# Designed miniproteins, single chains, part 19

Each design is a single chain, and the fold is of that chain. pLDDT is the mean over its residues in the fold that is shown.

## One batch from the design tools (miniprotein)

Design m664
Fold by ESMFold2-Fast:
Structure m664 (fold): chain A 92 residues (1-92)
Amino acid sequence: SDQIQALADALRAKLREQGIDADVSIDGTTVTIRLTPPNVTRLIGLALRYIGLSLDGYNISISIDGDTLTITLTGDDEQTLIDMLKAVLASV
């Protein structure tokens, strides 16, 4: 989807503006975001924020490996994934 790609590109740009190295990949109804924050404090802050979105009912999986935070967004359909990406973008 052009809209999913545009939101992914906007999210990556917004994160990079904050000094966070970010890679965003799209696979069907799944978006994977890999983040390398500049320090542990920022990494913890981001992880807690995405945990909050998961608790609010968004289908978000979070994993931490060393200095890398991996966030997986899964939508039942394209519109659900768009709404999740908009929520993630607004939370950053």
Scores: mean pLDDT 80

Design m665
Fold by ESMFold2-Fast:
Structure m665 (fold): chain A 75 residues (1-75)
Amino acid sequence: SKEDEQIEKYADTLVEQLKDPETAEFAVRQLRALGIEVDLEKFEALTPEEQNEFLEKIRKEVRDALRARRAAMAA
């Protein structure tokens, strides 16, 4: 549960950084390290509703990637 809380917090932090133009490129590099590719130019071309949907998708992918890494280390 403590590790799950940390995973959720980290995913939320990356999504918030991706939403902020000042930190978006830094967030993209962190996501790429997790195997998640984000095209900022494509993201910026989306409507606000589409951007929110995309960010929720990314949040899920980050959580899944971190949980998979944790499971691999535990196995």
Scores: mean pLDDT 81

Design m666
Fold by ESMFold2-Fast:
Parts: sequence; structure tokens; C-alpha cells
Structure m666 (fold): chain A 64 residues (1-64)
Amino acid sequence: MKKLEEAIRLAREALEALNAGDRERFRELSARLAELVGTLSPEEQEKLLKEVDKLVAEAKAARA
């Protein structure tokens, strides 16, 4: 659970950095996320992908 939560947090920050054009920040956060993803089960990796999609959709909705 906690590893998945940390991965979701890193994914959100990485997406924010990418959207802001901060390539350096995005690379740093993506590297940390990739390391965490490597320690997740395949099931947790699938949940992370779904959560990232939800976070992107929620962020767009919150902007409206």
C-alpha cells in the first residue's frame, strides 16, 4: 500500500513538472518513480496506471 501511494505521489509531481516544461524535474521524479515501480507487483503496477489516468482527469476537472 505505502509503496503504491508513494508511486502515485511521484507520478502526480512528474506530470506537473512535464506540463510546466520542467524537463529536469520530470527526469528526476520519473527515475524515482521507475525505481519504485520496479518494486511493485504487476497488480500494483496496473493500479498505478489507472490511478495516474484518474489523477490526470481529476486535475483537468479541478481546473474548470
Scores: mean pLDDT 76

Design m667
Fold by ESMFold2-Fast:
Structure m667 (fold): chain A 112 residues (1-112)
Amino acid sequence: ARAEELLRRGERLAEEGRFDEAIRLFEEAERLLERELGEAHPALAALASALARLARRLHEAGRDDEAARLFERAERIRERLAAAHGPAHPAVIEVDIELALFRMAGPLPPAA
């Protein structure tokens, strides 16, 4: 419940361009979900998807270092879910769609 509220609020903040606030809420949601459900629960797919969407918005805003860090976090969650549930699990497919959309948005520039 609380983690879902944090994810919804973070998504709204990201849509408003309030990226730093969105990142803080998603980090709180990640800690809460991992503490309460463990590192491989399917509910983490919603978090990974939100992180990948925020990474795309950060990339569009030119904040590429932050975009890269959030994308990497989403990929790590995806790999844990795939290892636990298989790559064809609906939760894994949900995250894979968002990661694919990020990759289609264009490559991240090399770190400065």
Scores: mean pLDDT 84

Design m668
Fold by ESMFold2-Fast:
Structure m668 (fold): chain A 81 residues (1-81)
Amino acid sequence: SEAEKLIKEGEELNLEAQEALKAGDYEKAMELAKKAVELGKEALKKAETIEEITRAIGVILAGIGLMFEAGLKSGTTPPAL
């Protein structure tokens, strides 16, 4: 489904954001995590099953957590959702 595609893309962006955090590239980590949150939101709108809803929410929450970590480590505040 379209939701499943967006979920997979969001999961991949969150993984890339985590790697950017490990590399000390906090600006890149923030940007990737923000994109993952947006994909998760789109997936949630298109979700047709409880599994897709749960996974989309998971992508959003993971992305938010990564944005906060990047913000704290860079000394900046992450953008609003």
Scores: mean pLDDT 83

Design m669
Fold by ESMFold2-Fast:
Structure m669 (fold): chain A 56 residues (1-56)
Amino acid sequence: LTEEEVEEAIRELEELVRAGKDPDPLFVRLVLAGLTEEQAKKLSEAIKKVKKELGL
């Protein structure tokens, strides 16, 4: 995935979490699509931040 695709993925995952939806299916699909270990950590951190912000 390109940096632009990673940034869009982060936005989509954050929107899913804010909407009360499960972000895991999209995250798994991104990993299978070639998300690097470093990119996966970045996405995971973004999800964690949003969940913390929402008190989840």
Scores: mean pLDDT 78

Design m670
Fold by ESMFold2-Fast:
Structure m670 (fold): chain A 64 residues (1-64)
Amino acid sequence: RAEELARLAERGTKEATEALKKGDFKKAQEIIEKVREEAAALGAEAEVEVEDGEAVITILPGPP
């Protein structure tokens, strides 16, 4: 479970950052939204920060 969340965060961060570097903000947004939905389905919350064309996705355990 934690390993799946870590993989989701890593994959999402990589794909979203690649899209942002290409200037494809629509694709980056879709990737981020999908990661949030998948994290929520696993009982977790995805926090996304965008800095200088790089996306950082952190997955936190959901509220108790």
Scores: mean pLDDT 75

Design m671
Fold by ESMFold2-Fast:
Structure m671 (fold): chain A 89 residues (1-89)
Amino acid sequence: EEKARELLKKAIDYLNQGKYDEAISYAEEAIKLTTDKELKAQAYGILSRAYFLKGEYDKAIEYLKKQGELLNLPEDVINKAIEYIKSKK
């Protein structure tokens, strides 16, 4: 669990630096190291944001859906976020 948290911190740091591919790699590695739903949800959020900032909107939507489903977010909340991303295509 602690290793996954460290990888997520690195992913966020790379995301803030505009290093989106590195952020994606660290978030994907964190997902492999944990079964914790909260940590996986954080990793999916980072993946969604990184792909959005790269202009890969379909992948951003895919990971946004995975995050929302994992956290049991209301469907209307997920749909509003999806429509926002679609508006940027």
Scores: mean pLDDT 83

Design m672
Fold by ESMFold2-Fast:
Formats: C-alpha cells, sequence, structure tokens
Structure m672 (fold): chain A 65 residues (1-65)
C-alpha cells in the first residue's frame, strides 16, 4: 500500500492534470488554482522541488488571468 506521502503526491499529480486541462481551455484562473493546490499537496508529501515548480507555474497563470 502506498505511504501517506505517496498518496498526497498522487493527488498532486491529479491536480496537475486538471490544471493542464484548464490551460488547454484558456481558463488561466482555474489553472492557477489547480497548480496552487498541487503545490500544497506536493509540499505535504515532502516533495519540495515539485511544490516549488507548481507554485511558480500557479503564479504565472494568476498574473495572466
Amino acid sequence: MPSDAEILEALGLIYLGIANIDVSKKDYKGAAESYRKAAELFRQAGNTELADEAEKIADEYEKKA
């Protein structure tokens, strides 16, 4: 069974998928929100590198929204 950290990271990846769909639909506000949620989940999982990357992308789309 996956660890709690692995489950959180998997949820983060799901939110990255949602964010990518939002970007494809030009919903930059929705994309920023989904990337920010992914960043929080990756941070809770202890994956600071993915968390920092997702947060940076969220900030970029928030400025575009």
Scores: mean pLDDT 83

Design m673
Fold by ESMFold2-Fast:
Structure m673 (fold): chain A 55 residues (1-55)
Amino acid sequence: SAARRRALLEEIGRVLAEDPAATERLAALLSQIGLTADSVREAFAAAVAEALRLE
């Protein structure tokens, strides 16, 4: 469901904008479970761009 993914990503972006400290903490936690912060950030950016383009 592209529309649901888009809405979820927008909600995440809004929450992170209100709490920049939480953004860094989340990235650090993702790194600890084997995901690099850069990889996750780039994957999210690509997913958001694609979801927004999916009409």
Scores: mean pLDDT 63

Design m674
Fold by ESMFold2-Fast:
Structure m674 (fold): chain A 64 residues (1-64)
Amino acid sequence: MEELKERKERIKEILGVEFSEEQVKVRVEIAEKLRKIGDEFFEELVKKNRLSEAGIESHRRSLA
């Protein structure tokens, strides 16, 4: 988080562009968080619907 702030300031000072790469990085971080949430959701489904780990992996592959 602090690293992101420092990099944003550096880009702004050097290139005169407030953000571009940092904006992309934020989007990547959001995507990673969503992926983690999705994984946790499928883990809950295993408990409630008795899905196997193989079933989860198969579903993940069909999504990407």
Scores: mean pLDDT 63

Design m675
Fold by ESMFold2-Fast:
Structure m675 (fold): chain A 68 residues (1-68)
Amino acid sequence: SLEEAKRNLEVALERLEQGDVTAALSALDEALKVAPEELIPLIKEAKEALQRGDVETAKEYLKKALEL
């Protein structure tokens, strides 16, 4: 569901604020399992940014996803 996906995105954002990229990636993977189609591209962009080490870009994509 959208609400369940957003809960996992909020967890991911909190983990990034704590510097825990591994936990953030796990939360994004959980979000992808339950995300509606419109949310998936933003979550994938955030995950790809984290895999590149670009935490700030990942946070921006997560904030955009949470506004849907």
Scores: mean pLDDT 85

Design m676
Fold by ESMFold2-Fast:
Structure m676 (fold): chain A 58 residues (1-58)
Amino acid sequence: SVEEIRKLIEREEETIRLLREELARLDPDSLLAQVYRLMLESTEFIRERLKERLKELE
């Protein structure tokens, strides 16, 4: 449903904020920072797909 997709987008936004906060604390050249950057990219991709789906349902 449209409402469920909006809630999923909100949860992804919260995850993005947390990942950005963690990345700001890490050495940018570390393996852990690389992993968090990939997680951030993946989460942002999912959020954008959810936003596209929401537009299709409107």
Scores: mean pLDDT 87

Design m678
Fold by ESMFold2-Fast:
Structure m678 (fold): chain A 97 residues (1-97)
Amino acid sequence: LVEEAKKYIIEGRKAYSQEDYDKAIEYYKKAIELLEKEPSVELALAYYNLGLVYDAQKKYEEALEYYKQSLEKAKELGDEVLVRLSENAIAEIEKKL
């Protein structure tokens, strides 16, 4: 299940790099569905990446929501790198609102 979710995260990143934001959103949401049962770094990362997609689309309220989800999961895991990344992303989005 985690291996399948990791594949969706990789495919989502590929779609994002090609500016296919609808496809990136689809893949990251599929990864989140597979990972929702138990906290993981991959779940926090999928939320963070979904925030990046909405940020790129200038959908700042939606980006903020997903960055906050990533921050919550990162804090639960004690992942200081993801905590800092999510906090910085939130601060930057709040400047745009």
Scores: mean pLDDT 86

Design m679
Fold by ESMFold2-Fast:
Structure m679 (fold): chain A 75 residues (1-75)
Amino acid sequence: DELVAELAAVLERAGLAPETARNMARAVARAVFEHGVSPERAATVLRNALIDSGVDPEVAERAAREIRALLERAL
């Protein structure tokens, strides 16, 4: 829950609506902790999803990097 909140905060700063950010944060956490996806791969998929959602590529890259660091720290 605390990790999901931190991930969601990064996504909200990147420009996602709060509910979308929380849903995406939960999906990312589930992929890493329940399905064994690496933080690096999760960050790559997330970066691409943010760009597809209309987020600026530089902002998406920064958000994905922050999220990767948070995931690696939680493992």
Scores: mean pLDDT 86

Design m680
Fold by ESMFold2-Fast:
Structure m680 (fold): chain A 83 residues (1-83)
Amino acid sequence: GPLTEEAERLLQRAVELIDEAEKAIDAGNLPQAGKLLREADRLVKEAISLAEKAGDTELVNRAKEIQKRLEELSRRGAAAALA
């Protein structure tokens, strides 16, 4: 349905931004990584909300896995900024 389709689209975009952020962290471009991770966080949170409203448990689980990856990269980026 429309909620599931929108959540899928948001998650795909979030994964693309997370992949770009990981490359930015590896390149030492921490300001760019921070911008990408903040945008990805907004998209993942919206996708979780939409997936929950749709009752799509599989999609909620996938979104939460992406959220964990996002949180791990955010911690890695923060640690790199202090080193």
Scores: mean pLDDT 88

Design m681
Fold by ESMFold2-Fast:
Structure m681 (fold): chain A 81 residues (1-81)
Amino acid sequence: LVEEALEEIDKAGVLAALELSGEVAERIQKLLQEAIEALKNGDLETAIKKLEEALRLAEEAGSPRLVELLRKAIELVKKAQ
């Protein structure tokens, strides 16, 4: 579950770099890095919060593929609780 969430987060980071530009891409990538660190530390609640913030930014940016990957990652982390 955590390993699967990390895989989806990695895909989301790559997609953000490809489809988004400037500050929004950088902000999403930073949130994804913070989520990865939280997952490695066993802080699932912080990981979910960071992923949900990234999801909100992805929705505002209009990237449905990124939204799908982030929703998948959030669900996998929630199942790990």
Scores: mean pLDDT 82

Design m682
Fold by ESMFold2-Fast:
Structure m682 (fold): chain A 80 residues (1-80)
Amino acid sequence: SAAAMAELEERVLAEVERTAPPEVARAVRLAVEGRRALAAGDLARAEALAAELLALPEEVLEEADRLAREIGERLRAEAE
């Protein structure tokens, strides 16, 4: 469900904010908020968030994607 996905994403964000450098945590937050904006049909917000995300260094984006995927997979497995 959308609520379960939102809960999982908040847990991923909390763990990334606790364990990762602030710039990596910001990248994860921007990606999550951007996807939520798209799901809600808020294209203007989604475009603004995507622009902020794409302005970040490539290495930050790669680390953010890797950590969010790894943490998300672990938390998803724990929930099942």
Scores: mean pLDDT 82

Design m683
Fold by ESMFold2-Fast:
Structure m683 (fold): chain A 74 residues (1-74)
Amino acid sequence: LEELKELLKKAEEAASKGDIDAVRTYARQIAEKLEELGFTKEAEALRRLADDPSASPQDIVEAVKRAYELAEKK
């Protein structure tokens, strides 16, 4: 959870700078951590979104926030 929180913070910061490549990279790292925690379905959804060229940095950050909330609720 602490690692996910740190990655979320980095993704939000990258999005605020308009760095879409960094946002996608952090989203992929978060997906990997979610998979390690047993959230396989959520990890796959986030990886697909991170690889979607039509997804905005804001869409990716929102997905990351929802994934973090799900992991925290456990």
Scores: mean pLDDT 78

Design m684
Fold by ESMFold2-Fast:
Structure m684 (fold): chain A 77 residues (1-77)
Amino acid sequence: SISEIKKELADEIILKINEVYEKLPKELAEELIKKIEEKALELIKKMEKSSEEEAKKLKKEFLEEVDKLIEEALKKA
């Protein structure tokens, strides 16, 4: 269900937030986390209007984008 996909997304976001706090200085971590949270809210709105197949695709694309944001932040840290 979409609810299950949203729960999986929430669990993955918690793991990414923990990774950010471990790898980055506090100020950079807080800025990146805020950006991730803002993107996650938009994604959740899209998922609520999507099929399960589309929601799974949106989740995958979002997590790939988050990984890229973390990599970019690490290069500048």
Scores: mean pLDDT 85

Design m685
Fold by ESMFold2-Fast:
Structure m685 (fold): chain A 68 residues (1-68)
Amino acid sequence: GAIEEELEILERIFEENKEALLKQDEEEKNKALDAYEERLEELKKQATDPEVLKRIDELLEEIEKLKK
């Protein structure tokens, strides 16, 4: 469905950009990571599939670790 498709796109874009994000300064990196978190939280509000929710939570945890 649309939520799963959006999540797949976000996962792909995040992985493609992860290396470049880690090369930015902390302020710019964290701003970009905040944007990913905001989009994932909006998807989480709309998602009802436990597997989709688990994928969102796993990506949110990975993003949170990168903010440190």
Scores: mean pLDDT 83

Design m686
Fold by ESMFold2-Fast:
Structure m686 (fold): chain A 81 residues (1-81)
Amino acid sequence: TIAGAGSGEGAKLPDGTIGRAGMTAYEDGWVGGAVVSEDGSKTYTGTAQDPEAAKLVIEAGRTGNKELAAKAASLVVQKSH
């Protein structure tokens, strides 16, 4: 079951490229989503079991805080390697 979803700008791809993130958190602590570069040329998709990233996505969805969604995306990118 989905626990929350959020989107944000300023998410960092593994190569350092900045893009836009769309993230979904699930009740079992899984987080998934995608980061797309500003020009659309690069897309990174990731999934990780990270309760801290899930918490950030839920809060981003609740408050509309784009920075929290971007931070969660960066954490998922680090773990999904």
Scores: mean pLDDT 74

Design m687
Fold by ESMFold2-Fast:
Structure m687 (fold): chain A 59 residues (1-59)
Amino acid sequence: DEKIEKIHELIAKLIDAVKPEDADKVRKYLIEIGPEFTELALKNPEELIKKLEELLKKV
């Protein structure tokens, strides 16, 4: 699924951009929001992608 792969790519870039000391906190955050994140990806993947791109721009 092209859109799901794009979401994973953006998450990987976001994790890479964060400070090494905060990497574990980011990992835990992604695990905690996992179910809600997956539902949003299924219902509105374009909006999720845009939100992730905006977040990545601020990091």
Scores: mean pLDDT 67

Design m688
Fold by ESMFold2-Fast:
Structure m688 (fold): chain A 75 residues (1-75)
Amino acid sequence: MRKELLEKTKEVLKEMAKVLGLPLPSEEEIEKLAEELVEAYEKYLAGEISEEEFRKKQEEVVERLVKASKEVEEK
């Protein structure tokens, strides 16, 4: 179910920030990034995007997570 995927994706993103020693961005930002990943995954499973496009989206989400965490650290 999409809600389970969203919840697990949020936990993965939080754990990634923690492992990298970054402060957690807002719950709102984590949820937004998780929703984008889940949406991309659903599109990939439906054949609407390629595996390469999905990988690129994962990279973009990780990059935005790092950037958002740095913005919290600097402010």
Scores: mean pLDDT 79

Design m689
Fold by ESMFold2-Fast:
Structure m689 (fold): chain A 94 residues (1-94)
Amino acid sequence: GEKERIIREIALRLRIIGLDIELEQLEKKLEEVKTVEEAEELLKEAEKLKEEAKELLKEAEELGNEKLVKLAKEVLEKAEELIKKAKEKLEELK
């Protein structure tokens, strides 16, 4: 029913916000990265968060909630940008 849909939308929004916070923390960690191994681990974590962002976007689209779709797309774009920055950092450290 309607209550179940509202609960699902709230839960999804919290998951998207949590992922955005994780991406911000990982971006700050990237500034402190000094070794190839650290850059490779961060890249791995960023790629995992990107896959999570894709799943959240799919769930938002299935719910038909345009605001959640927009929020999920923004988080996915942040993950893709972080991956790009992590790859650039990895090349600089080689």
Scores: mean pLDDT 88

Design m690
Fold by ESMFold2-Fast:
Structure m690 (fold): chain A 60 residues (1-60)
Amino acid sequence: MEELLERAAEAVAQTAVLEGWSDEEIRGMARTVAVHLGLSPEQTDRLVERALERAKELRA
């Protein structure tokens, strides 16, 4: 599960940087991905947090 969340967060973050997404758009996409992966609310929150953290790293 941890590796799946990391891979999903990386994919969302990389797409966000490529497309120029805002933090709000990143949250929306991460939530959409979480639904498709069948994640719990707690796992969804972690995915959103990790995607935002990674996008900040890539934008720095």
Scores: mean pLDDT 82

Design m691
Fold by ESMFold2-Fast:
Structure m691 (fold): chain A 64 residues (1-64)
Amino acid sequence: EPPSHPEVERLVAEARRAYAAGDYERAERLAIEAEELARRYGASLETEIEIGVLLVATAAHRAS
């Protein structure tokens, strides 16, 4: 299993922290950036799933 790039892991951690703080716009921006970097540099399946969950969760908050 290839590990996630450290920068991808950092962005996911920051996105989770922003989401927990109720800053859904920031969480979404960080999750999008993490997805872009994961596509370029690689990420584990676990990290890809986490990014997807964050993107869906933040989009749900924006839609209402």
Scores: mean pLDDT 81

Design m692
Fold by ESMFold2-Fast:
Structure m692 (fold): chain A 63 residues (1-63)
Amino acid sequence: MRLRIRVRPGTGERVAAIVEAHGGEVTHRDDTVVEAEVPEEALPELIVALSADPGVTGLEFLP
């Protein structure tokens, strides 16, 4: 599953680390966006973790 995560500037590295800790692979990162490939089984726990992080401003599932 491909996921695009909108982040506050300066939080991209922390958010990328959360993705990788949950078994996701970061495919792109800049100061405002983290994109990742995430196993389907990891999605529920990852979404909870990302929703709890104040650096995350948006989540989008890509086709």
Scores: mean pLDDT 83

Design m693
Fold by ESMFold2-Fast:
Structure m693 (fold): chain A 79 residues (1-79)
Amino acid sequence: VEEGLAEVREELAAVVGEEVAEEATRLLREAHAALAAGDVARARELLIRATELTARAALEAGATDVTAEEARRRAREVF
Protein backbone atom coordinates (compact mmCIF):
# COMPACT_ATOMS: atom_id res chain seq x y z
CA VAL A 1 0.00 0.00 0.00
CA GLU A 2 2.84 2.42 0.83
CA GLU A 3 4.40 2.02 -2.62
CA GLY A 4 1.00 2.42 -4.25
CA LEU A 5 0.21 5.60 -2.32
CA ALA A 6 3.62 7.11 -3.11
CA GLU A 7 3.17 6.40 -6.83
CA VAL A 8 -0.38 7.80 -6.84
CA ARG A 9 0.86 10.95 -5.09
CA GLU A 10 3.60 11.48 -7.69
CA GLU A 11 1.19 10.90 -10.60
CA LEU A 12 -1.45 13.20 -9.11
CA ALA A 13 1.09 15.95 -8.37
CA ALA A 14 2.15 15.98 -12.04
CA VAL A 15 -1.47 16.56 -13.14
CA VAL A 16 -3.20 18.46 -10.31
CA GLY A 17 -0.30 19.92 -8.34
CA GLU A 18 1.43 18.91 -5.12
CA GLU A 19 -1.13 20.47 -2.73
CA VAL A 20 -4.13 18.63 -4.19
CA ALA A 21 -2.09 15.41 -4.56
CA GLU A 22 -1.14 15.57 -0.85
CA GLU A 23 -4.77 16.10 0.20
CA ALA A 24 -6.01 13.25 -2.03
CA THR A 25 -3.39 10.82 -0.70
CA ARG A 26 -4.20 11.88 2.88
CA LEU A 27 -7.85 10.93 2.22
CA LEU A 28 -6.70 7.61 0.70
CA ARG A 29 -4.60 6.83 3.80
CA GLU A 30 -7.57 7.61 6.04
CA ALA A 31 -9.78 5.39 3.86
CA HIS A 32 -7.29 2.53 4.22
CA ALA A 33 -7.20 3.03 8.00
CA ALA A 34 -11.02 3.10 8.17
CA LEU A 35 -11.22 -0.11 6.13
CA ALA A 36 -8.67 -1.78 8.43
CA ALA A 37 -10.84 -0.72 11.40
CA GLY A 38 -13.92 -2.28 9.75
CA ASP A 39 -15.62 1.04 8.95
CA VAL A 40 -16.51 0.32 5.32
CA ALA A 41 -18.96 3.25 5.08
CA ARG A 42 -16.31 5.78 6.11
CA ALA A 43 -13.71 4.19 3.83
CA ARG A 44 -16.14 4.50 0.90
CA GLU A 45 -16.91 8.15 1.77
CA LEU A 46 -13.20 9.02 1.93
CA LEU A 47 -12.47 7.25 -1.38
CA ILE A 48 -15.30 9.13 -3.08
CA ARG A 49 -14.02 12.44 -1.69
CA ALA A 50 -10.47 11.69 -2.85
CA THR A 51 -11.62 10.76 -6.37
CA GLU A 52 -13.94 13.80 -6.61
CA LEU A 53 -11.15 16.13 -5.46
CA THR A 54 -8.76 14.65 -8.00
CA ALA A 55 -11.30 14.70 -10.85
CA ARG A 56 -12.20 18.35 -10.19
CA ALA A 57 -8.56 19.44 -10.04
CA ALA A 58 -7.74 17.47 -13.20
CA LEU A 59 -10.62 19.14 -15.07
CA GLU A 60 -9.38 22.56 -13.93
CA ALA A 61 -5.91 21.60 -15.22
CA GLY A 62 -7.38 20.80 -18.65
CA ALA A 63 -8.29 17.11 -18.46
CA THR A 64 -11.58 16.73 -20.32
CA ASP A 65 -12.38 13.02 -20.04
CA VAL A 66 -12.50 12.67 -16.23
CA THR A 67 -15.62 13.76 -14.34
CA ALA A 68 -16.85 13.60 -10.75
CA GLU A 69 -19.63 11.22 -11.81
CA GLU A 70 -17.10 8.84 -13.36
CA ALA A 71 -14.99 8.99 -10.19
CA ARG A 72 -18.06 8.19 -8.06
CA ARG A 73 -19.05 5.32 -10.35
CA ARG A 74 -15.58 3.78 -10.10
CA ALA A 75 -15.50 4.17 -6.32
CA ARG A 76 -18.88 2.42 -6.00
CA GLU A 77 -17.65 -0.47 -8.15
CA VAL A 78 -14.85 -1.11 -5.63
CA PHE A 79 -17.40 -1.52 -2.80
Scores: mean pLDDT 68

Design m694
Fold by ESMFold2-Fast:
Structure m694 (fold): chain A 108 residues (1-108)
Amino acid sequence: GTITETETFSTNGQELSPEEIEAAREVARLLATVAAGRAAEAGAVGSTAVLGRTASSLEELRELREELREPAEAAEPAARSADVGVARTVELDKDRVIHLSGAGTLLA
């Protein structure tokens, strides 16, 4: 299969450390992988899955990475066997809460 990826990254003018940026992008990637696997398993073209999380610190981002590692590894074969579109979003709000989402759509 083919994986087509899109990323949206917004800090709303606030700074994140390089470690926070890397961890946030990884969490969004893991969410997108799980969503893609779920969309692929649904078995109908146009099926979508969306997963979201929030984090307020680097420690919470690291905890989310650990939480999502095994589900993402389990979802990867299904996602790779199909043609899927994935969208990853990382957005830092005015209260410094990081909003993370991954979406997957079965294309073929």
Scores: mean pLDDT 83

Design m695
Fold by ESMFold2-Fast:
Structure m695 (fold): chain A 62 residues (1-62)
Amino acid sequence: GSVELQQEAERLRKLASEKLKQMDTKSAEYKKAEKLLLEGAILYNQGKYPEAIEKYKQALEL
């Protein structure tokens, strides 16, 4: 991906991680968000920044 897509993925990952800190760790929504962040990190490490961005956005919607 472009540098811009990589930077956007990093920005959204940080926002999603911050949101997770505000959530009840026992909730189903927390477990869904945690899974989405993990999936996003795997995609990011594969250089699939648009796909990583999508996963981070899904986590932020919870």
Scores: mean pLDDT 84

Design m696
Fold by ESMFold2-Fast:
Structure m696 (fold): chain A 76 residues (1-76)
Amino acid sequence: MDPSLEEVKKEADELVKKAKEYAEEGKFEEAKKKIEELRKKSEEARRAGALPLSEYLEKKAEEAEEYLEKVKKERE
């Protein structure tokens, strides 16, 4: 399947949302898995030559990772 650029961005936004939700619930391993999915999508976009999309996905992964670390510090 060849998802459109729009669909990939939609999936990325959903992954960020789920990562933040898992972090708030204390499900840190589940949150990490969602962040890794974002990083994998970024790497796939980079390999395909879609550099702007890869940058977008990497930024989303960084946002989710920052949020996870913030929640960890606030809950511990």
Scores: mean pLDDT 80

Design m697
Fold by ESMFold2-Fast:
Structure m697 (fold): chain A 116 residues (1-116)
Amino acid sequence: SKADELIEKAREAFEKGDYEKAVQYAREAVSLDPSNAEAYDLLGEIYEKLGRYDEAVEAYRQAAFVDPSNEKAVEKMVELLKKLGREDEAIEFLEYVLSINPDNEKAKKLLEEVKK
């Protein structure tokens, strides 16, 4: 699909260090297919590389809302929020993930680690 082509272009730009182009392609992919968790996850990674941490958090949040089983987005968001000193937001996010899938062992472990 056109969205898949844009994700591929975004990934290629990201690998080459062209983060502004990577953002443009990934945002276009999300616009064409808002249910694509991979495009949101990629946007989060790109924003982190740019030091745009609030935008990275929002992108990872959207990836997890689209696919709460996306372990990569969940882990990256929690790690980023901990790095930013936003532990309360990490707790709220993990509680949301566990409300959708109570048996998510990774989310349970992350929640225990954040609460310490």
Scores: mean pLDDT 85

Design m698
Fold by ESMFold2-Fast:
Structure m698 (fold): chain A 90 residues (1-90)
Amino acid sequence: MKLLEESTKEGLRDLLEAVEEALENIDELTDEELERLYTLTLLTALSDDKELKEAVLETRKAIDEFKNGGSKEVLREALEKLKEALEKAL
């Protein structure tokens, strides 16, 4: 499982970078950037980290709600929690 572990860590790092960029540009987020974030969260399904899985599910819900005219604050909070979970998992 050496290749799978390396692939998972790379995916988590890519997601962390995307989350950090989204937090910096939350007022300027495009649908394409939200779609990329959502896609990267699907790759975390390979992780057994419970906190990371919960943060990912919360972030997916927040993205869906934001796309439907929901609160930027809910998206920000979900992204901050996901960032913390990713930093702990890496």
Scores: mean pLDDT 76

Design m699
Fold by ESMFold2-Fast:
Structure m699 (fold): chain A 57 residues (1-57)
Amino acid sequence: VPELLAEAGRLVEEADRAFAQGKKDEATRLYQRAIELLREAGVEPGPSLLARLKAAQ
């Protein structure tokens, strides 16, 4: 589902910006939503995205 993949990518970009601003809780929520959308699209999240989520926590 291309729409879910595109939205997940946007959420990762938003999460990266939030993390850079020190908004760790917001970044964590955005990364978790992106991972959920990837799974809904049938795509397993990559190690890079999982590492970003871990860093935001």
Scores: mean pLDDT 82

Design m700
Fold by ESMFold2-Fast:
Structure m700 (fold): chain A 61 residues (1-61)
Amino acid sequence: DPIAEAIANAFKAVRALEAGDLETAREYGQKAVDSLKAAGRPEAAKQLEITLDEMIAEAEA
């Protein structure tokens, strides 16, 4: 189920951000975006990518 996989990977990305592991956050974030694209939800994938990029940028600041 690509949608369930996207949700699971998005949660892993957020937990990695909370731990300060930006590399792992990027990895799981990309997997979540790819899963949304595979599920036929390109607009949701683009919105998630933008949101994750902003969250990572704030964590690096």
Scores: mean pLDDT 82

